# Designed miniproteins, single chains: the designs that were tried, part 26

Each design is a single chain, and the fold is of that chain. pLDDT is the mean over its residues in the fold that is shown.

## One batch from the design tools (miniprotein)

Design m880
Fold by ESMFold2-Fast:
Structure m880 (fold): chain A 67 residues (1-67)
Amino acid sequence: SEEARRVAEEAARKALEHYDRALQGTPEQRKLEQAEIAVEAARFTHAVDPERGREELEKAQKELEKL
């Protein structure tokens, strides 16, 4: 769908922004940015394949919340 495409494109863009920050940050910042990248990657998967991405998105969000 058009909505799924927009969500996927937004997730890809945000993942790249977090990747750029990770390359320039401290070890602590890199750990946080890697968790954010995992969330956006899971969001991309969920947008293009809702059934597959749901569990991955929940797991990625939970890991980010622990940091």
Scores: mean pLDDT 81

Design m881
Fold by ESMFold2-Fast:
Structure m881 (fold): chain A 61 residues (1-61)
Amino acid sequence: SKNREAAIKAKNAGDEFFSKKDYLGASKAYQQALVLDGSDSEIANKAKLAGKKAKELVGED
């Protein structure tokens, strides 16, 4: 389905951001993938981890 293909593309983009240590970009991409396919627990776990790492690395203003 279009949603599944779009979710895979968003997940792939998230994986690329994560490998480059761009945890903010990874978190946003994984969240987009979850909007398209909310049933994937792997994407959900990756989104949570990327979000946590983004907060720990950057902090708050």
Scores: mean pLDDT 77

Design m882
Fold by ESMFold2-Fast:
Structure m882 (fold): chain A 79 residues (1-79)
Amino acid sequence: MSIEEKLEELEKHLKSLGANDKQIEELVEKFKEILTSPYLDEETKKKYFEDIMNAKSVLEVEIELGIAEIELAVNKVFP
């Protein structure tokens, strides 16, 4: 699955969870940064995509994205 396809699936998932347009825009952009980062491997990116797509609320998507951002920041400092 391409990065673009993953972002489209996330947008659909967020809409199904009742996210507003601003939440969708902000969370999709954040996930794009995660998927395009050189500081996370492809297996880790796939895991985060699966965790996000299994989330049952917008808050759970935000939590999973926050965890991914922390891991990205740690890997950037401590490769």
Scores: mean pLDDT 85

Design m883
Fold by ESMFold2-Fast:
Structure m883 (fold): chain A 82 residues (1-82)
Amino acid sequence: MSRVTVRVESSVPLNARAEELKAEIQRLYEAQTPLPSGTLTIELPADATARAVELYLRALAAAMQDRIPEAERLFALARAET
């Protein structure tokens, strides 16, 4: 069982896609860091919409996989939604 927890701080409830992305970020965090006990906290803008939250999480997942151009594009889209 995983001892690593990913926590997303958002002013809006996470939709199904955002929950899926949160799980993917947890998997990426575990793959890059040898199973430290702890919580990775992802803090999102307080005024972020549900769509912006999804885009921010997609951008972070892309960045964690070194897909930097995709991450930058997704961050730009998230900022436009906020």
Scores: mean pLDDT 73

Design m884
Fold by ESMFold2-Fast:
Structure m884 (fold): chain A 98 residues (1-98)
Amino acid sequence: TPQTAAELVSLLRPGDEVEVYLLPNENATLEEALGPPIRGTVTSVTSDGATIRTDSRSAATIRIGDYVAVRLRDRYTALGQVTSVSDDGFTVRFLRLL
């Protein structure tokens, strides 16, 4: 089981399916999510984050600076902050495990 955000990043691969939950703030838990998860696919992985592709309507709800919970395989969840947005996705920098 990963114990740090860096260890979670090491498990991510392009093609991985993730669920992304919008959070009200950086101290929120997954249970405090602002609505149902956005479904996405990891397209690239960096040393501290990932780029996630989603549908254009879901991407339009994401803003730079938003806090999100990214859940992999129904068991690993990390808190991240959105660093960039595009028409079909966004990039997240991971802060800690939830």
Scores: mean pLDDT 81

Design m885
Fold by ESMFold2-Fast:
Structure m885 (fold): chain A 68 residues (1-68)
Amino acid sequence: RLEEMVEAARRVEELLQQGEQAKQQGDYDSAIKYYQQARDLAERAGLEDGVEEATRKLQQVEQLKKQS
């Protein structure tokens, strides 16, 4: 269980980084997909901090897409 959580946490961090990179390049659709994947994985793994961070970033990129 704990080993699975460590792997999930590492993957969530990777997805958040990929989403951030896509967002900085103006690829909001890819950023949304990465943040959604990060949130879903964090929820399944019980990673509250990951869920919160992914949700916050998802809201931010959705706002940026509306402004563009």
Scores: mean pLDDT 82

Design m886
Fold by ESMFold2-Fast:
Formats: structure tokens, C-alpha cells, sequence
Structure m886 (fold): chain A 74 residues (1-74)
């Protein structure tokens, strides 16, 4: 699905160090189908890693956006 493709793209972008691209793809996956992230046991670890990397880099507003995604999955 488009949501599964967005989730995969977000993970790939994060592994490549493209934090803003990763955020965009994770937000897109959630907008398309929240259940795709709920079904993936690695989704929360990936989002927590993105939030930590954004905050470490001084991108607090973007890290807060990721924390919002995490809250919706918990």
C-alpha cells in the first residue's frame, strides 16, 4: 500500500541521515493509514530514534511533531 511504501521510505531516509525526509514520510504513512504503523512492531523504536536525532540536532519543533506521532500510536 501507499502507507507501507511511505513507512519503508521513512525508515530508509532515517538510515541515510535525512531526518526531515524521514519525518515527512512517517507523517504521510500515518495520514494514509495509521494501522500500518500500529501493525509494525518496529514503528515506535524507529519514531523514537528519529525524535532523539532531531532533538540532538537542535530541531526541537520537528522532534515535538514526532512525539505527537508516538502519542497517537501508544
Amino acid sequence: SAAEEALAAGKAALDAGLLYVALHHFEQAMRLDLSVLQRDPDALPWLRRLAARLRESGHDAEADRVEGLIARLE
Scores: mean pLDDT 86

Design m887
Fold by ESMFold2-Fast:
Structure m887 (fold): chain A 79 residues (1-79)
Amino acid sequence: MKGAVIRAEVPEDVDIGDIIAALRAAGVNIEALVQESPTRFLFVVAEEDVDRAIAAVEALGGRAELLRLMEPGELLKRP
């Protein structure tokens, strides 16, 4: 297991770019990202980065939760 699906909700004043920058600053590699609404999105990170990813979202005033873990084979080609 090397992937994890996280759901995040952020305040309206937080841009998707702010979130990407915060995750990068925390050393988190984003494997996939889907924006569901202006304030809600799903992203996939490495299992070892889950705690850092959640902390980065919370530092922006948002909330995040781990939905499920993924096996490496499930991450086949997400352009």
Scores: mean pLDDT 75

Design m888
Fold by ESMFold2-Fast:
Order: sequence, then C-alpha cells, then structure tokens
Structure m888 (fold): chain A 136 residues (1-136)
Amino acid sequence: SVEELIKKLKEDPDNLEVIKEAIDYLAQSPEVDVRLAAALTVALAKTPNMTIVYEAATYASLQPEPARKILEAVVVAAFLLRGMDLSTSSLDLPAVEPLKPSEITEGIAAEVIARVLEAYGLDPETVERFRELAKE
C-alpha cells in the first residue's frame, strides 16, 4: 500500500530497493500519488548517501512517459533541497534555498516539486494537486 511505502521511506531512506519500489508505484499509477512523491523527495533530500540519490535519478530516467517527467521533478526537487548546482540545466528551474535535513517536510517537498513541474510545462491540474498537499 502507499501508506506502507511512505512508512518504509521514512524509516529507511538509505534503502535503494524501497526507493525503487516507490518509483515503480508512481510509474504504474494512472494518476500521480502526490503524498508518495513528496515522501520520496524527502527521503532523497535527507539521505546522507549521494549514491542512493544518483541511483534513484538513473532509475527514474528509465521509466516511461508520462510518469518519467513527474519522477524527474521528484528527483530534481531533492537535488534543489540539497543545494546542488543545477544552473547548467536548459530549464528555468526554481531558486530553492538549501535546507538542513531536519527542516525538510513533505509540504516543502510538494511545493518544490510543483515549481519544478511548472518549469517542465506539465498540466496545471497535476501542479495544483502538489500545491494542495503543500498547504496541509
């Protein structure tokens, strides 16, 4: 279940198999689960292991459209929250202040994902669903 995946991501953010399971769930869902996407961004932003973040980015890039763009936004949001320099990107990515791991919440992750999805030109309904989660 989504609740079980979210719990596993919170308890073990360094578990690449759980991260891949979350990516698979998001890729197979007919409509994006915004809570799982936000929880995945939080896990990737909080993990001390950059290898996990890069492996997640690679695995996300292998997923089919339309889920791939949403998964790319999830990973990019994590990079932005970690303070990684993405200035060489061809996209007008949002400016995000780097946060300490303790300051990163699902609401903050959802807002950053929404801003990245807007930069990607994704549909306003998907963007608004992430913004609604950010208000909670």
Scores: mean pLDDT 81

Design m889
Fold by ESMFold2-Fast:
Structure m889 (fold): chain A 55 residues (1-55)
Amino acid sequence: ATTVTIPDGVHIKLPDGTVFGAGSTVTGLNTSTVTVTDPSTGKTKTVLLSDLTFV
């Protein structure tokens, strides 16, 4: 699975309205689902890759 770290100035918005900012990691980009992790809060969400929005 491919992992990327969200750079400064970029946010990820999930379909439930949860927003992850800079420093968050996205794992599983080569699968139908991805796991988004916020290192500061420990929040982890698994969503469909197609439902992920970069803002």
Scores: mean pLDDT 75

Design m890
Fold by ESMFold2-Fast:
Structure m890 (fold): chain A 64 residues (1-64)
Amino acid sequence: APSPEQVIEAVRRHYEDLLARGELKPGDVVRVTVTTPDGTKFVLEVTVNADGTIEVRLVEVTPG
């Protein structure tokens, strides 16, 4: 199973790509649920800071 760190980094890269394409704006906050192949659910909060940086926080992990 992927570690929480691997999930956070994958989500961060995805949302950085969306921001680079103009699909997100500074000040946006998105709650994301990632389900891994083993059934584990990760709930993450993605924040687009005013300076255009992406912050990803792990909110919850539910085992599969």
Scores: mean pLDDT 83

Design m891
Fold by ESMFold2-Fast:
Structure m891 (fold): chain A 59 residues (1-59)
Amino acid sequence: GRSLSVEEAAALSQREKAELVGISQATLSRLERGEPRPEYLQQEILLALTMAGVEVPAA
């Protein structure tokens, strides 16, 4: 289907996940590591990743 399963999303590379969300791989890596950033940007990226079926660590 057009929707990714959790397993399929987890199998994506960092680069593929970043391209799916429209951010740089470095930004995605920093988010997954829980680095601090402006809340509005973090929430928008987290929402986009969730909608794309990508798992992101909770704040």
Scores: mean pLDDT 61

Design m892
Fold by ESMFold2-Fast:
Structure m892 (fold): chain A 80 residues (1-80)
Amino acid sequence: MLPSVEEILEKLEEAKEKIKDPNISLEELEEIAREVDELLRLAGERIRAGEVSPEEVKRLLEKIAELQKVLGERYAQFQA
């Protein structure tokens, strides 16, 4: 079954916390990136199903954008 919007938001926040861990390995970061891609797919399915309020859609998109930025910044640190 598709996870709820709240479950998706919680998992995105957990992913963000893991990315900010200074001891995170590149392998763990790649695993989190794959998890984030799956959460993006699930969020899209929830939005398409029409069971998400406009406010919840905005919150999902904002959280996703922030997480993608943090992921990109963290990857850049491994290449520096």
Scores: mean pLDDT 79

Design m893
Fold by ESMFold2-Fast:
Structure m893 (fold): chain A 88 residues (1-88)
Amino acid sequence: EEEERLLEELRETIRDAMEYLIKVEKNPDDTVAYAAAGILIAATNFLADRLGLSKEELERIVNEVAEELIKQGYDPELVEKAKERILK
């Protein structure tokens, strides 16, 4: 249950990070979105480390969230840029 909760929290954190990174790409002067993206990337790394995820496992989850965002109507190019930033 705890691990399932943390995995769901990780997926939501990745989604939020990607959404804010997309906002930054559309408006680079949005300092609030930029700060939020940075915090959420840090939270993503913290949760992944706490869950003991390998780099491959984290990449798989990030790819799954990216595909969900594309299906929801987000620009695939912006989603790919956000994915690259998170996995850096």
Scores: mean pLDDT 84

Design m894
Fold by ESMFold2-Fast:
Structure m894 (fold): chain A 86 residues (1-86)
Amino acid sequence: MLDEAIEHLRKAIEAAKAGDTDAAIEHVSQAVLLALNELVERGEVEKADRVIEHGRRAFQALKAGDLDAAIEHLEEMIRIVEEAKA
């Protein structure tokens, strides 16, 4: 599930760069769901909380049209999920 979450986050960044806010939001939603399910099962509650907060900030930035902030939060979510895989 974590690899699928990372793939959705990468697709969210590409959709955001293309100006497809609806597709970006859908990919962020799928990534958060997949990452939370796996991180909670692993007992990684601190990383789960960080994914939720950055996901929330990414949604707000996408809806506000703040592309730079949205990408920054999405990239941080990728880093958190990759750390959980190590």
Scores: mean pLDDT 86

Design m895
Fold by ESMFold2-Fast:
Structure m895 (fold): chain A 61 residues (1-61)
Amino acid sequence: SMRDEARARMDELERNADRLSPEEFDARGMAIVRRALAAGDEDLANELLARLGELRARRAA
């Protein structure tokens, strides 16, 4: 499903976080979120955005 694909892409982003610049990380993360928004899945978009925020916080620590 689109939800499973979006979550899988976010899992991949998490696994590769240390290999990406902050700019590349944010661009890829926001692309996943925007795809959910474009599909009209606001619940998924909110879930992914919250997860992206958590991943950003872990990178900054």
Scores: mean pLDDT 84

Design m896
Fold by ESMFold2-Fast:
Structure m896 (fold): chain A 82 residues (1-82)
Amino acid sequence: SSRDKLLDLVIELLEETNPELAKKIRELAENGEPISDEFEEEFEKNVKEEVRKEAEIKLLEERLKIEKDEEGYEKHLKEIEA
């Protein structure tokens, strides 16, 4: 139950950064293959770390885009006032 919720959360994060990988992970989970608890924990941990890195990169890219748009707009306003 809690593991399923954690997996869903990871998949949700992946859908934003890598939707193809998110779909593949969902398919693996739906197949219900009995994986040892140790392997499942290690897998979830590795997936979380990868998702975190990809999400962080994407957030930085979006922030840079917004920052450039805002700086461009402010620069344009200053040029009008000058």
Scores: mean pLDDT 62

Design m897
Fold by ESMFold2-Fast:
Structure m897 (fold): chain A 84 residues (1-84)
Amino acid sequence: AEEAARLLREAARAYDEGDLEKAKEAFARAQELAREAIAAGREEELRRALLRASAEYARELIEEGKAPESYLPDVEEALALAEA
């Protein structure tokens, strides 16, 4: 679950940096690991890890001025849900 979330963050970061090939590769690897986690019965763990990773990256983009601050409340709520 954590490895899939890490690769998804790498894919998002690469996409934001304009490296579409790296983003595509990391995303494909993340999807493969996600399917394995679901097959192993770790779907809830995967869901929480992906939510946390996505929210953390979105917050980093907001702090860097690359995403609207108006998204911050939604990001904070997502982080809270991932920790629940």
Scores: mean pLDDT 74

Design m898
Fold by ESMFold2-Fast:
Structure m898 (fold): chain A 68 residues (1-68)
Amino acid sequence: SSLEELKERLLERAAALLKQKVLSLAPDAKVEVEVVDEETIKVTVTLGDKVKTFYVKVSDLLTFEPEL
């Protein structure tokens, strides 16, 4: 339905914004983002031989800006 399509598009936008925010903080990193469910985006950051994975809730992305 159109509501499911809208939710999917909002999650895609949230993932793209999160990727851009991470790249602004670490421009030399390889950043991969994946939508895990309707509330959670998985971010994998690779810096040289180091890999860090963390999970970000959509609610945090929409309501809070990182201090830096």
Scores: mean pLDDT 73

Design m899
Fold by ESMFold2-Fast:
Structure m899 (fold): chain A 79 residues (1-79)
Amino acid sequence: SPEEEFQQRVLEVQELFERARELLKDRPEELKEVEGRIQEALAQAYAAFQAGNLAEARAILDELKAWLEEEIKRAEAEK
């Protein structure tokens, strides 16, 4: 169902965020920026979902996931 697909995408974002939190635990300013971006994107995705704009909600979450994966790679590469 669209609701189950939305919830699954939110869970994937949350799992990536937990990984980012562990990688950035000693870098509070960078962690705060990542957290802020996630909160903004999740708020937009929930608003789109509630309005019935399922394609937009999916696109927002897919873009957020891709961005988080790149941020995690960047954080892992830094000393």
Scores: mean pLDDT 86

Design m900
Fold by ESMFold2-Fast:
Structure m900 (fold): chain A 85 residues (1-85)
Amino acid sequence: DKVNKEAEDFIEKYKEEIERRKAHIRQLAADNPAYARFLQRVAELEKKRDEESKTLSPEEQKELDMRFWAEVVRLHLELQKELAA
């Protein structure tokens, strides 16, 4: 519906921003534990997503992917808050 589309559009835009910054974040992780923790948590979420996707239909995989990126967005916002402190 309209509300779901707006949420999907927000997640997709934020996903593109995170992906664009991934290489830079990996470099920063060598010197800053906050970035290292963020990357570790994202890797754990990717593993969980990959394991769950093995038993799901393509439609359910899309829903799982949306949940995965929503959680990545949440973690990135927590990282930004930690870095701003």
Scores: mean pLDDT 75

Design m901
Fold by ESMFold2-Fast:
Structure m901 (fold): chain A 69 residues (1-69)
Amino acid sequence: SLFDELLEAARAGDTERLERVALELASTAPSSQRPALLQAAGAAVRAIKAGDIEAALRHVEELARLHEA
């Protein structure tokens, strides 16, 4: 699933992969949910760049909760 790919990207610290998968996920979501999904994905990317993988994983989990995976 796209959420499994997001978790793998976050664990690997792969911001490029995380951004790509998050955009795919947002493209399948209702337009009303897209801003929240993209905001959570952006927070995950920023956490990875700061070296905080635990925070990145929490943001991916929040993204999953919002989408109901």
Scores: mean pLDDT 79

Design m902
Fold by ESMFold2-Fast:
Structure m902 (fold): chain A 79 residues (1-79)
Amino acid sequence: SEEEAKKYADEIIKIVNDYLSGKITPEEADKRLAELVHKIPNDEFLEKVKEYIKEKVPDKTLYLDILSAIDFYRTLLGK
């Protein structure tokens, strides 16, 4: 659902912000991002998550980096 996609986007953004602010380690950020991306059920849901990340992250360089990381984890986890 759109509500679930927004929650996934918010959680991904939170993990990235916690990592960039030094609240969590790179290892913890990697683990948490991989777990969330692994739970994405299909490409339609993934595209909705990406759209909400673009909407909520005003820095274009940052949201492109986040989208690239999501694609990396999705490929790595076979989803």
Scores: mean pLDDT 80

Design m903
Fold by ESMFold2-Fast:
Structure m903 (fold): chain A 84 residues (1-84)
Amino acid sequence: MVVTGGTLKIEGKKGGPTKVEFEEETTDGKVKAKATFESEFTVELYLEAEFEGGKLLKYESKRYLEGVPGQEAADKVEEAAAKS
C-alpha cells in the first residue's frame, strides 16, 4: 500500500503543530515525508511504516532539525485502525 499526498499532524511538546506530508513510498513499505513546523523551523522527517490491506498499522519517524546539522530524534507512533 502507498501513502501519497497525505497530511498527518503530530503533536509537539514544544508547541506548534507539526505537519507531516507523506510524499513517497519505498518497496519495503517505508515512506519518506517532509515535516513542517508552523513555527520558525522546518524539520526533515523519515518514516518507516507498515501497511496491511491499505491501512497504516504503525510508523517510526526520525526527525532532523533543518539548520541544525546533527540534531535528530526518533519518534514512534502506532496507528491502529481497529474496527473489526
Scores: mean pLDDT 42

Design m904
Fold by ESMFold2-Fast:
Structure m904 (fold): chain A 75 residues (1-75)
Amino acid sequence: SKEEEALKLIEKGIEALREGNKEEALKYFKKAIEIYVELKNYYKAYILADVMTELFPDDEEVKKLLEELEKKYEE
């Protein structure tokens, strides 16, 4: 259920990127990361955050999320 919700949010984020709606895409991807963290799926959360830092290189929140997830994933 939560896994399916995260996947649907990723699909919506990708759709928003295709439509040029960067703010909506960022919102959906951040929500999906939060769900993966809640599920303790730190690997999927990390991978999604890593992709987001490449897509949104100037977003400080995404950079912070990646740094925190990197520490959690490597433990």
Scores: mean pLDDT 81

Design m905
Fold by ESMFold2-Fast:
Structure m905 (fold): chain A 90 residues (1-90)
Amino acid sequence: SPFVEAVRALIEQPGRYTTAADLAKVPGIGPAEARALHDFFQRHPLIQWPLLSAADLMRIPGMGRATARAVRAFLAEPEIQALIRALYGE
């Protein structure tokens, strides 16, 4: 899923994907989707993302139910949760 890859890029490469334009470089992410995802990130710090429901993620324009569940499953991975805590916790 392009949205899962964009979320992975935000988490794994801090400082490289800081703008909507950077997110639009992710294959399959258009300018509108990149802007929506970036805007959501600005309102919800990454440390909070493991606490978000699939319904919360579905509020991102362009994110359907299946994609929101895939993003939630990715965020539930122990290695991803540990990485978020290490980079964005405290």
Scores: mean pLDDT 79

Design m906
Fold by ESMFold2-Fast:
Structure m906 (fold): chain A 88 residues (1-88)
Amino acid sequence: MLTDEQVEAIGRLVYNTFLALGIPEEEARKLGEYARELARKTGDPSIADRISLHVPEIARRLAAGEITLEQAKEALEHIVKTGKLPEL
């Protein structure tokens, strides 16, 4: 079971990573909120490690316009469930 502090830490990790790679604040915020929802739903403490490994690649592709915001959300859900980066 994840604590509220762990859920917030996961959301901040995702938000900060997307911001650092030039994603607009509004989109980065939505992705961070979605990551918090996924963290609460799964309750798996390993989710932070899974996200931290693959979020930079998603952020890079989103910043390059190679994927949409909705595809980025789908990729986050896939990483949370499988620990692997989906085909983007």
Scores: mean pLDDT 80

Design m907
Fold by ESMFold2-Fast:
Parts: sequence; C-alpha cells; structure tokens
Structure m907 (fold): chain A 75 residues (1-75)
Amino acid sequence: SYEAEALAKFPGIAREGGLSEEQIKEILANSPTPKEMVLKAMAYLLGVPYETLKKMIEEGKSADELDEFLKELKK
C-alpha cells in the first residue's frame, strides 16, 4: 500500500533531507500515520510549529500561502 511504501522510505528521505537519527526516531515514535511523519519532518526543516503546518495543509493552503506565512513569522 502507499502507506507501507511511505513508511519504508521515510527514514531514508528524512536522513537525506538533513534530519538526525534522533529526530527521525522521535518522529517515528510519535506519529501514528505516514502523513503525520512527513508533516513533522517538514515542520522541523521549515522551522514551523507542526500544528500550524498541519492546519495549513488540512485547509488546502497553497505553497504561496505557506511562503507568505513564513515571511510574516520571520519579521
């Protein structure tokens, strides 16, 4: 299934993306779904709170809207 493929590939992709083994282990322990694991990894890489990123994705926010939010946050 896509979930099994995502789960199998996640540690490798996260490691390539610059996450530490400890960060990867923490995400795997605290994420019940592959989607949640990916969002938590992305939140770490972007320096954005996970809950904020999750809300934006669930609301169907575009990449442009996310970028504007990040610019606002860094003022």
Scores: mean pLDDT 68

Design m908
Fold by ESMFold2-Fast:
Structure m908 (fold): chain A 74 residues (1-74)
Amino acid sequence: MEEELKKKIEELEELARKAREEGDDGLATQLRIAVAELREMIENKASEEEQRKALEKIEKTVEALLKQREERRK
């Protein structure tokens, strides 16, 4: 599970970097908050179940953020 969290962290950090380059500071900040939450789960040695739940929650949150970004561009 930790490997999946680390992979997701790298993915979200790349998305945050691109969002920052595009001037979407709000999205970049929210993505970095998600990264911090996942890092905290790893640092605190959270159980595999807690890590899985955090990953699923973050995935849904990121999907919602990307959808909101598209709505703002309409």
Scores: mean pLDDT 78

Design m909
Fold by ESMFold2-Fast:
Structure m909 (fold): chain A 96 residues (1-96)
Amino acid sequence: SPLSLEEILAALPPLEAAALAEAERAGRGVETIRLLAEFLRRYVELLLRGENLEAVKRAEEALRRGIREAMNLEDDEEALEVVRRGAEEGLRILEE
């Protein structure tokens, strides 16, 4: 069953900690995980408040584009960098 937005927001800190531990163990993707966690927190908070929904939609599409590009890459570092750029662009949009 899908999580509620409130449950997702509450789960973000432990999920970020677990993902950061894996990234640190792998020696890559730490910045990508941090930006993804920040994006998800702001994204969910805006959805819960019903604020800037057009910016939320644009930010979601920016991240989705990065994820789709990353899915076509065989190199983990290149894939993580593409997702990092998508999350960074999405965060920029959410701050408008």
Scores: mean pLDDT 84

Design m910
Fold by ESMFold2-Fast:
Structure m910 (fold): chain A 59 residues (1-59)
Amino acid sequence: MVRARAVEDYEARRPDEVSLAKGEEVEVLGTVAPGEVLVRKADGSEGVVPGSVLEVVGS
């Protein structure tokens, strides 16, 4: 399982996107387009965020 953390607050700009708070951890499900990552939040909701707002955790 790949986990990532939001490096900044992000507000969803499209219906397929989710909003993230800075420091929020999510599960990475895959890349859906260049620079766009599908994630699952702790509440089970899924959506797309820019890869630039994520940092991989587990190093």
Scores: mean pLDDT 81

Design m911
Fold by ESMFold2-Fast:
Structure m911 (fold): chain A 90 residues (1-90)
Amino acid sequence: SSELLKKIQEIAKEANQVIEEKVDEFSEEQLEKLKELLEEIVNLILSEKDPELQQKMLELMEEFIEKAKTSTPEEILKLAEETLKKIKEL
């Protein structure tokens, strides 16, 4: 739905803002890995047809963003990997 797409775009914007604030702390390799993980997560959310599962995936992304605000690059990568695993287990 268009409303769900707006929520996905808002979450993506928030994630990008957190990364931009910390970009100088990341290596190029770390940024590339994070981009790949986030792209996979977004693709899974966009491909999900069950609105209840899609909502749970969005909640996991919101948790990721909140934790990322106070995390190091290494911790953010680990959080992204853990978020992807949780989404795949839904």
Scores: mean pLDDT 82

Design m912
Fold by ESMFold2-Fast:
Structure m912 (fold): chain A 57 residues (1-57)
Amino acid sequence: SSQIQQLEQQIRQLEDEARQANQQMIDQNASYIDMLVRMADLQDKIIALRIQLKKLK
């Protein structure tokens, strides 16, 4: 369904943002703490969307 596709797209976008943030830390020696906080927030959002997706499947 279109709702499942939208949730999957949102999850993919958040996962891509998390991957980019991790890569920036590796490439630029960015602040480890700042990256961890950002990653934790993104991961919580991904988990929430995956729970919603499971309810639709």
Scores: mean pLDDT 83

Design m913
Fold by ESMFold2-Fast:
Structure m913 (fold): chain A 78 residues (1-78)
Amino acid sequence: SGEEETKANQEFLKLMKELENTPLDDPRRYEIAYKLGQLLKIANSSLSEEQQQLILDNVLSQLPKELHPYFLKGYESP
């Protein structure tokens, strides 16, 4: 439902801010990246595949490259 997408988007934005405030050597960053991927998948579920890909690419461009594998695992999780 639109409510689930809205809530997931709100949690995604909050978690992005937490990631920005998390030290670079904190292993929690990997778990945060995974959860961000899961939340983005839910937030984008009502969008077209083309729109989902554009948003995914945009978010990945904002994340450190070392977090990309963890984020994508979350995004692709069932």
Scores: mean pLDDT 86

Design m914
Fold by ESMFold2-Fast:
Structure m914 (fold): chain A 114 residues (1-114)
Amino acid sequence: SESNRTKERLLDAGVELLEEGVAVEDLTPRRIARRAGVSVGTLYRVFPSRRELLRAIGIALLEKGINYFKQKKYDEAIKLFEKAIELGRLVQDEELVEEATENLKKVKEAKKKE
């Protein structure tokens, strides 16, 4: 659907901004919407709150980090898990912080064994 395509573009935009080194505190709805090529109004139609948007981006970071980990791209995976922890703390999502921290520990241990 149009909403699903817009959601994917917004999540991709948020992930790209964080991979490029934008701080999690600077990850504003306006910046994300601009990168995705959509209006802020369209963004809030898909994600009703900033917290919901940032949590969804955190989950997308976890998924991408796990895919990098499976490919043995350890440094890329570490960067994404560290950003997911920062984002989870910013939105006060303990589950996101815990899951990202567990994956970060696993990838660091795997890197040491290679």
Scores: mean pLDDT 88

Design m915
Fold by ESMFold2-Fast:
Structure m915 (fold): chain A 66 residues (1-66)
Amino acid sequence: SLVNQVQRQLENGADPVTLMQQAIALAKSQLAARRAALTTEEEVAARLEVIGLEEDLRVVVSKYLQ
């Protein structure tokens, strides 16, 4: 998962804030790219997945902040 990829990069000394911002931007970009193919219900579900990803990333990143 993207969260696991972020975790590995954090373990290798990547900047937590920059990495979180890049991961969120990537997830939102991927959603935007596929949005035209989604139903309204699928778009709502996909947006909730991005919100869940942001929360998971906050938990992981917080362990690597000073």
Scores: mean pLDDT 80

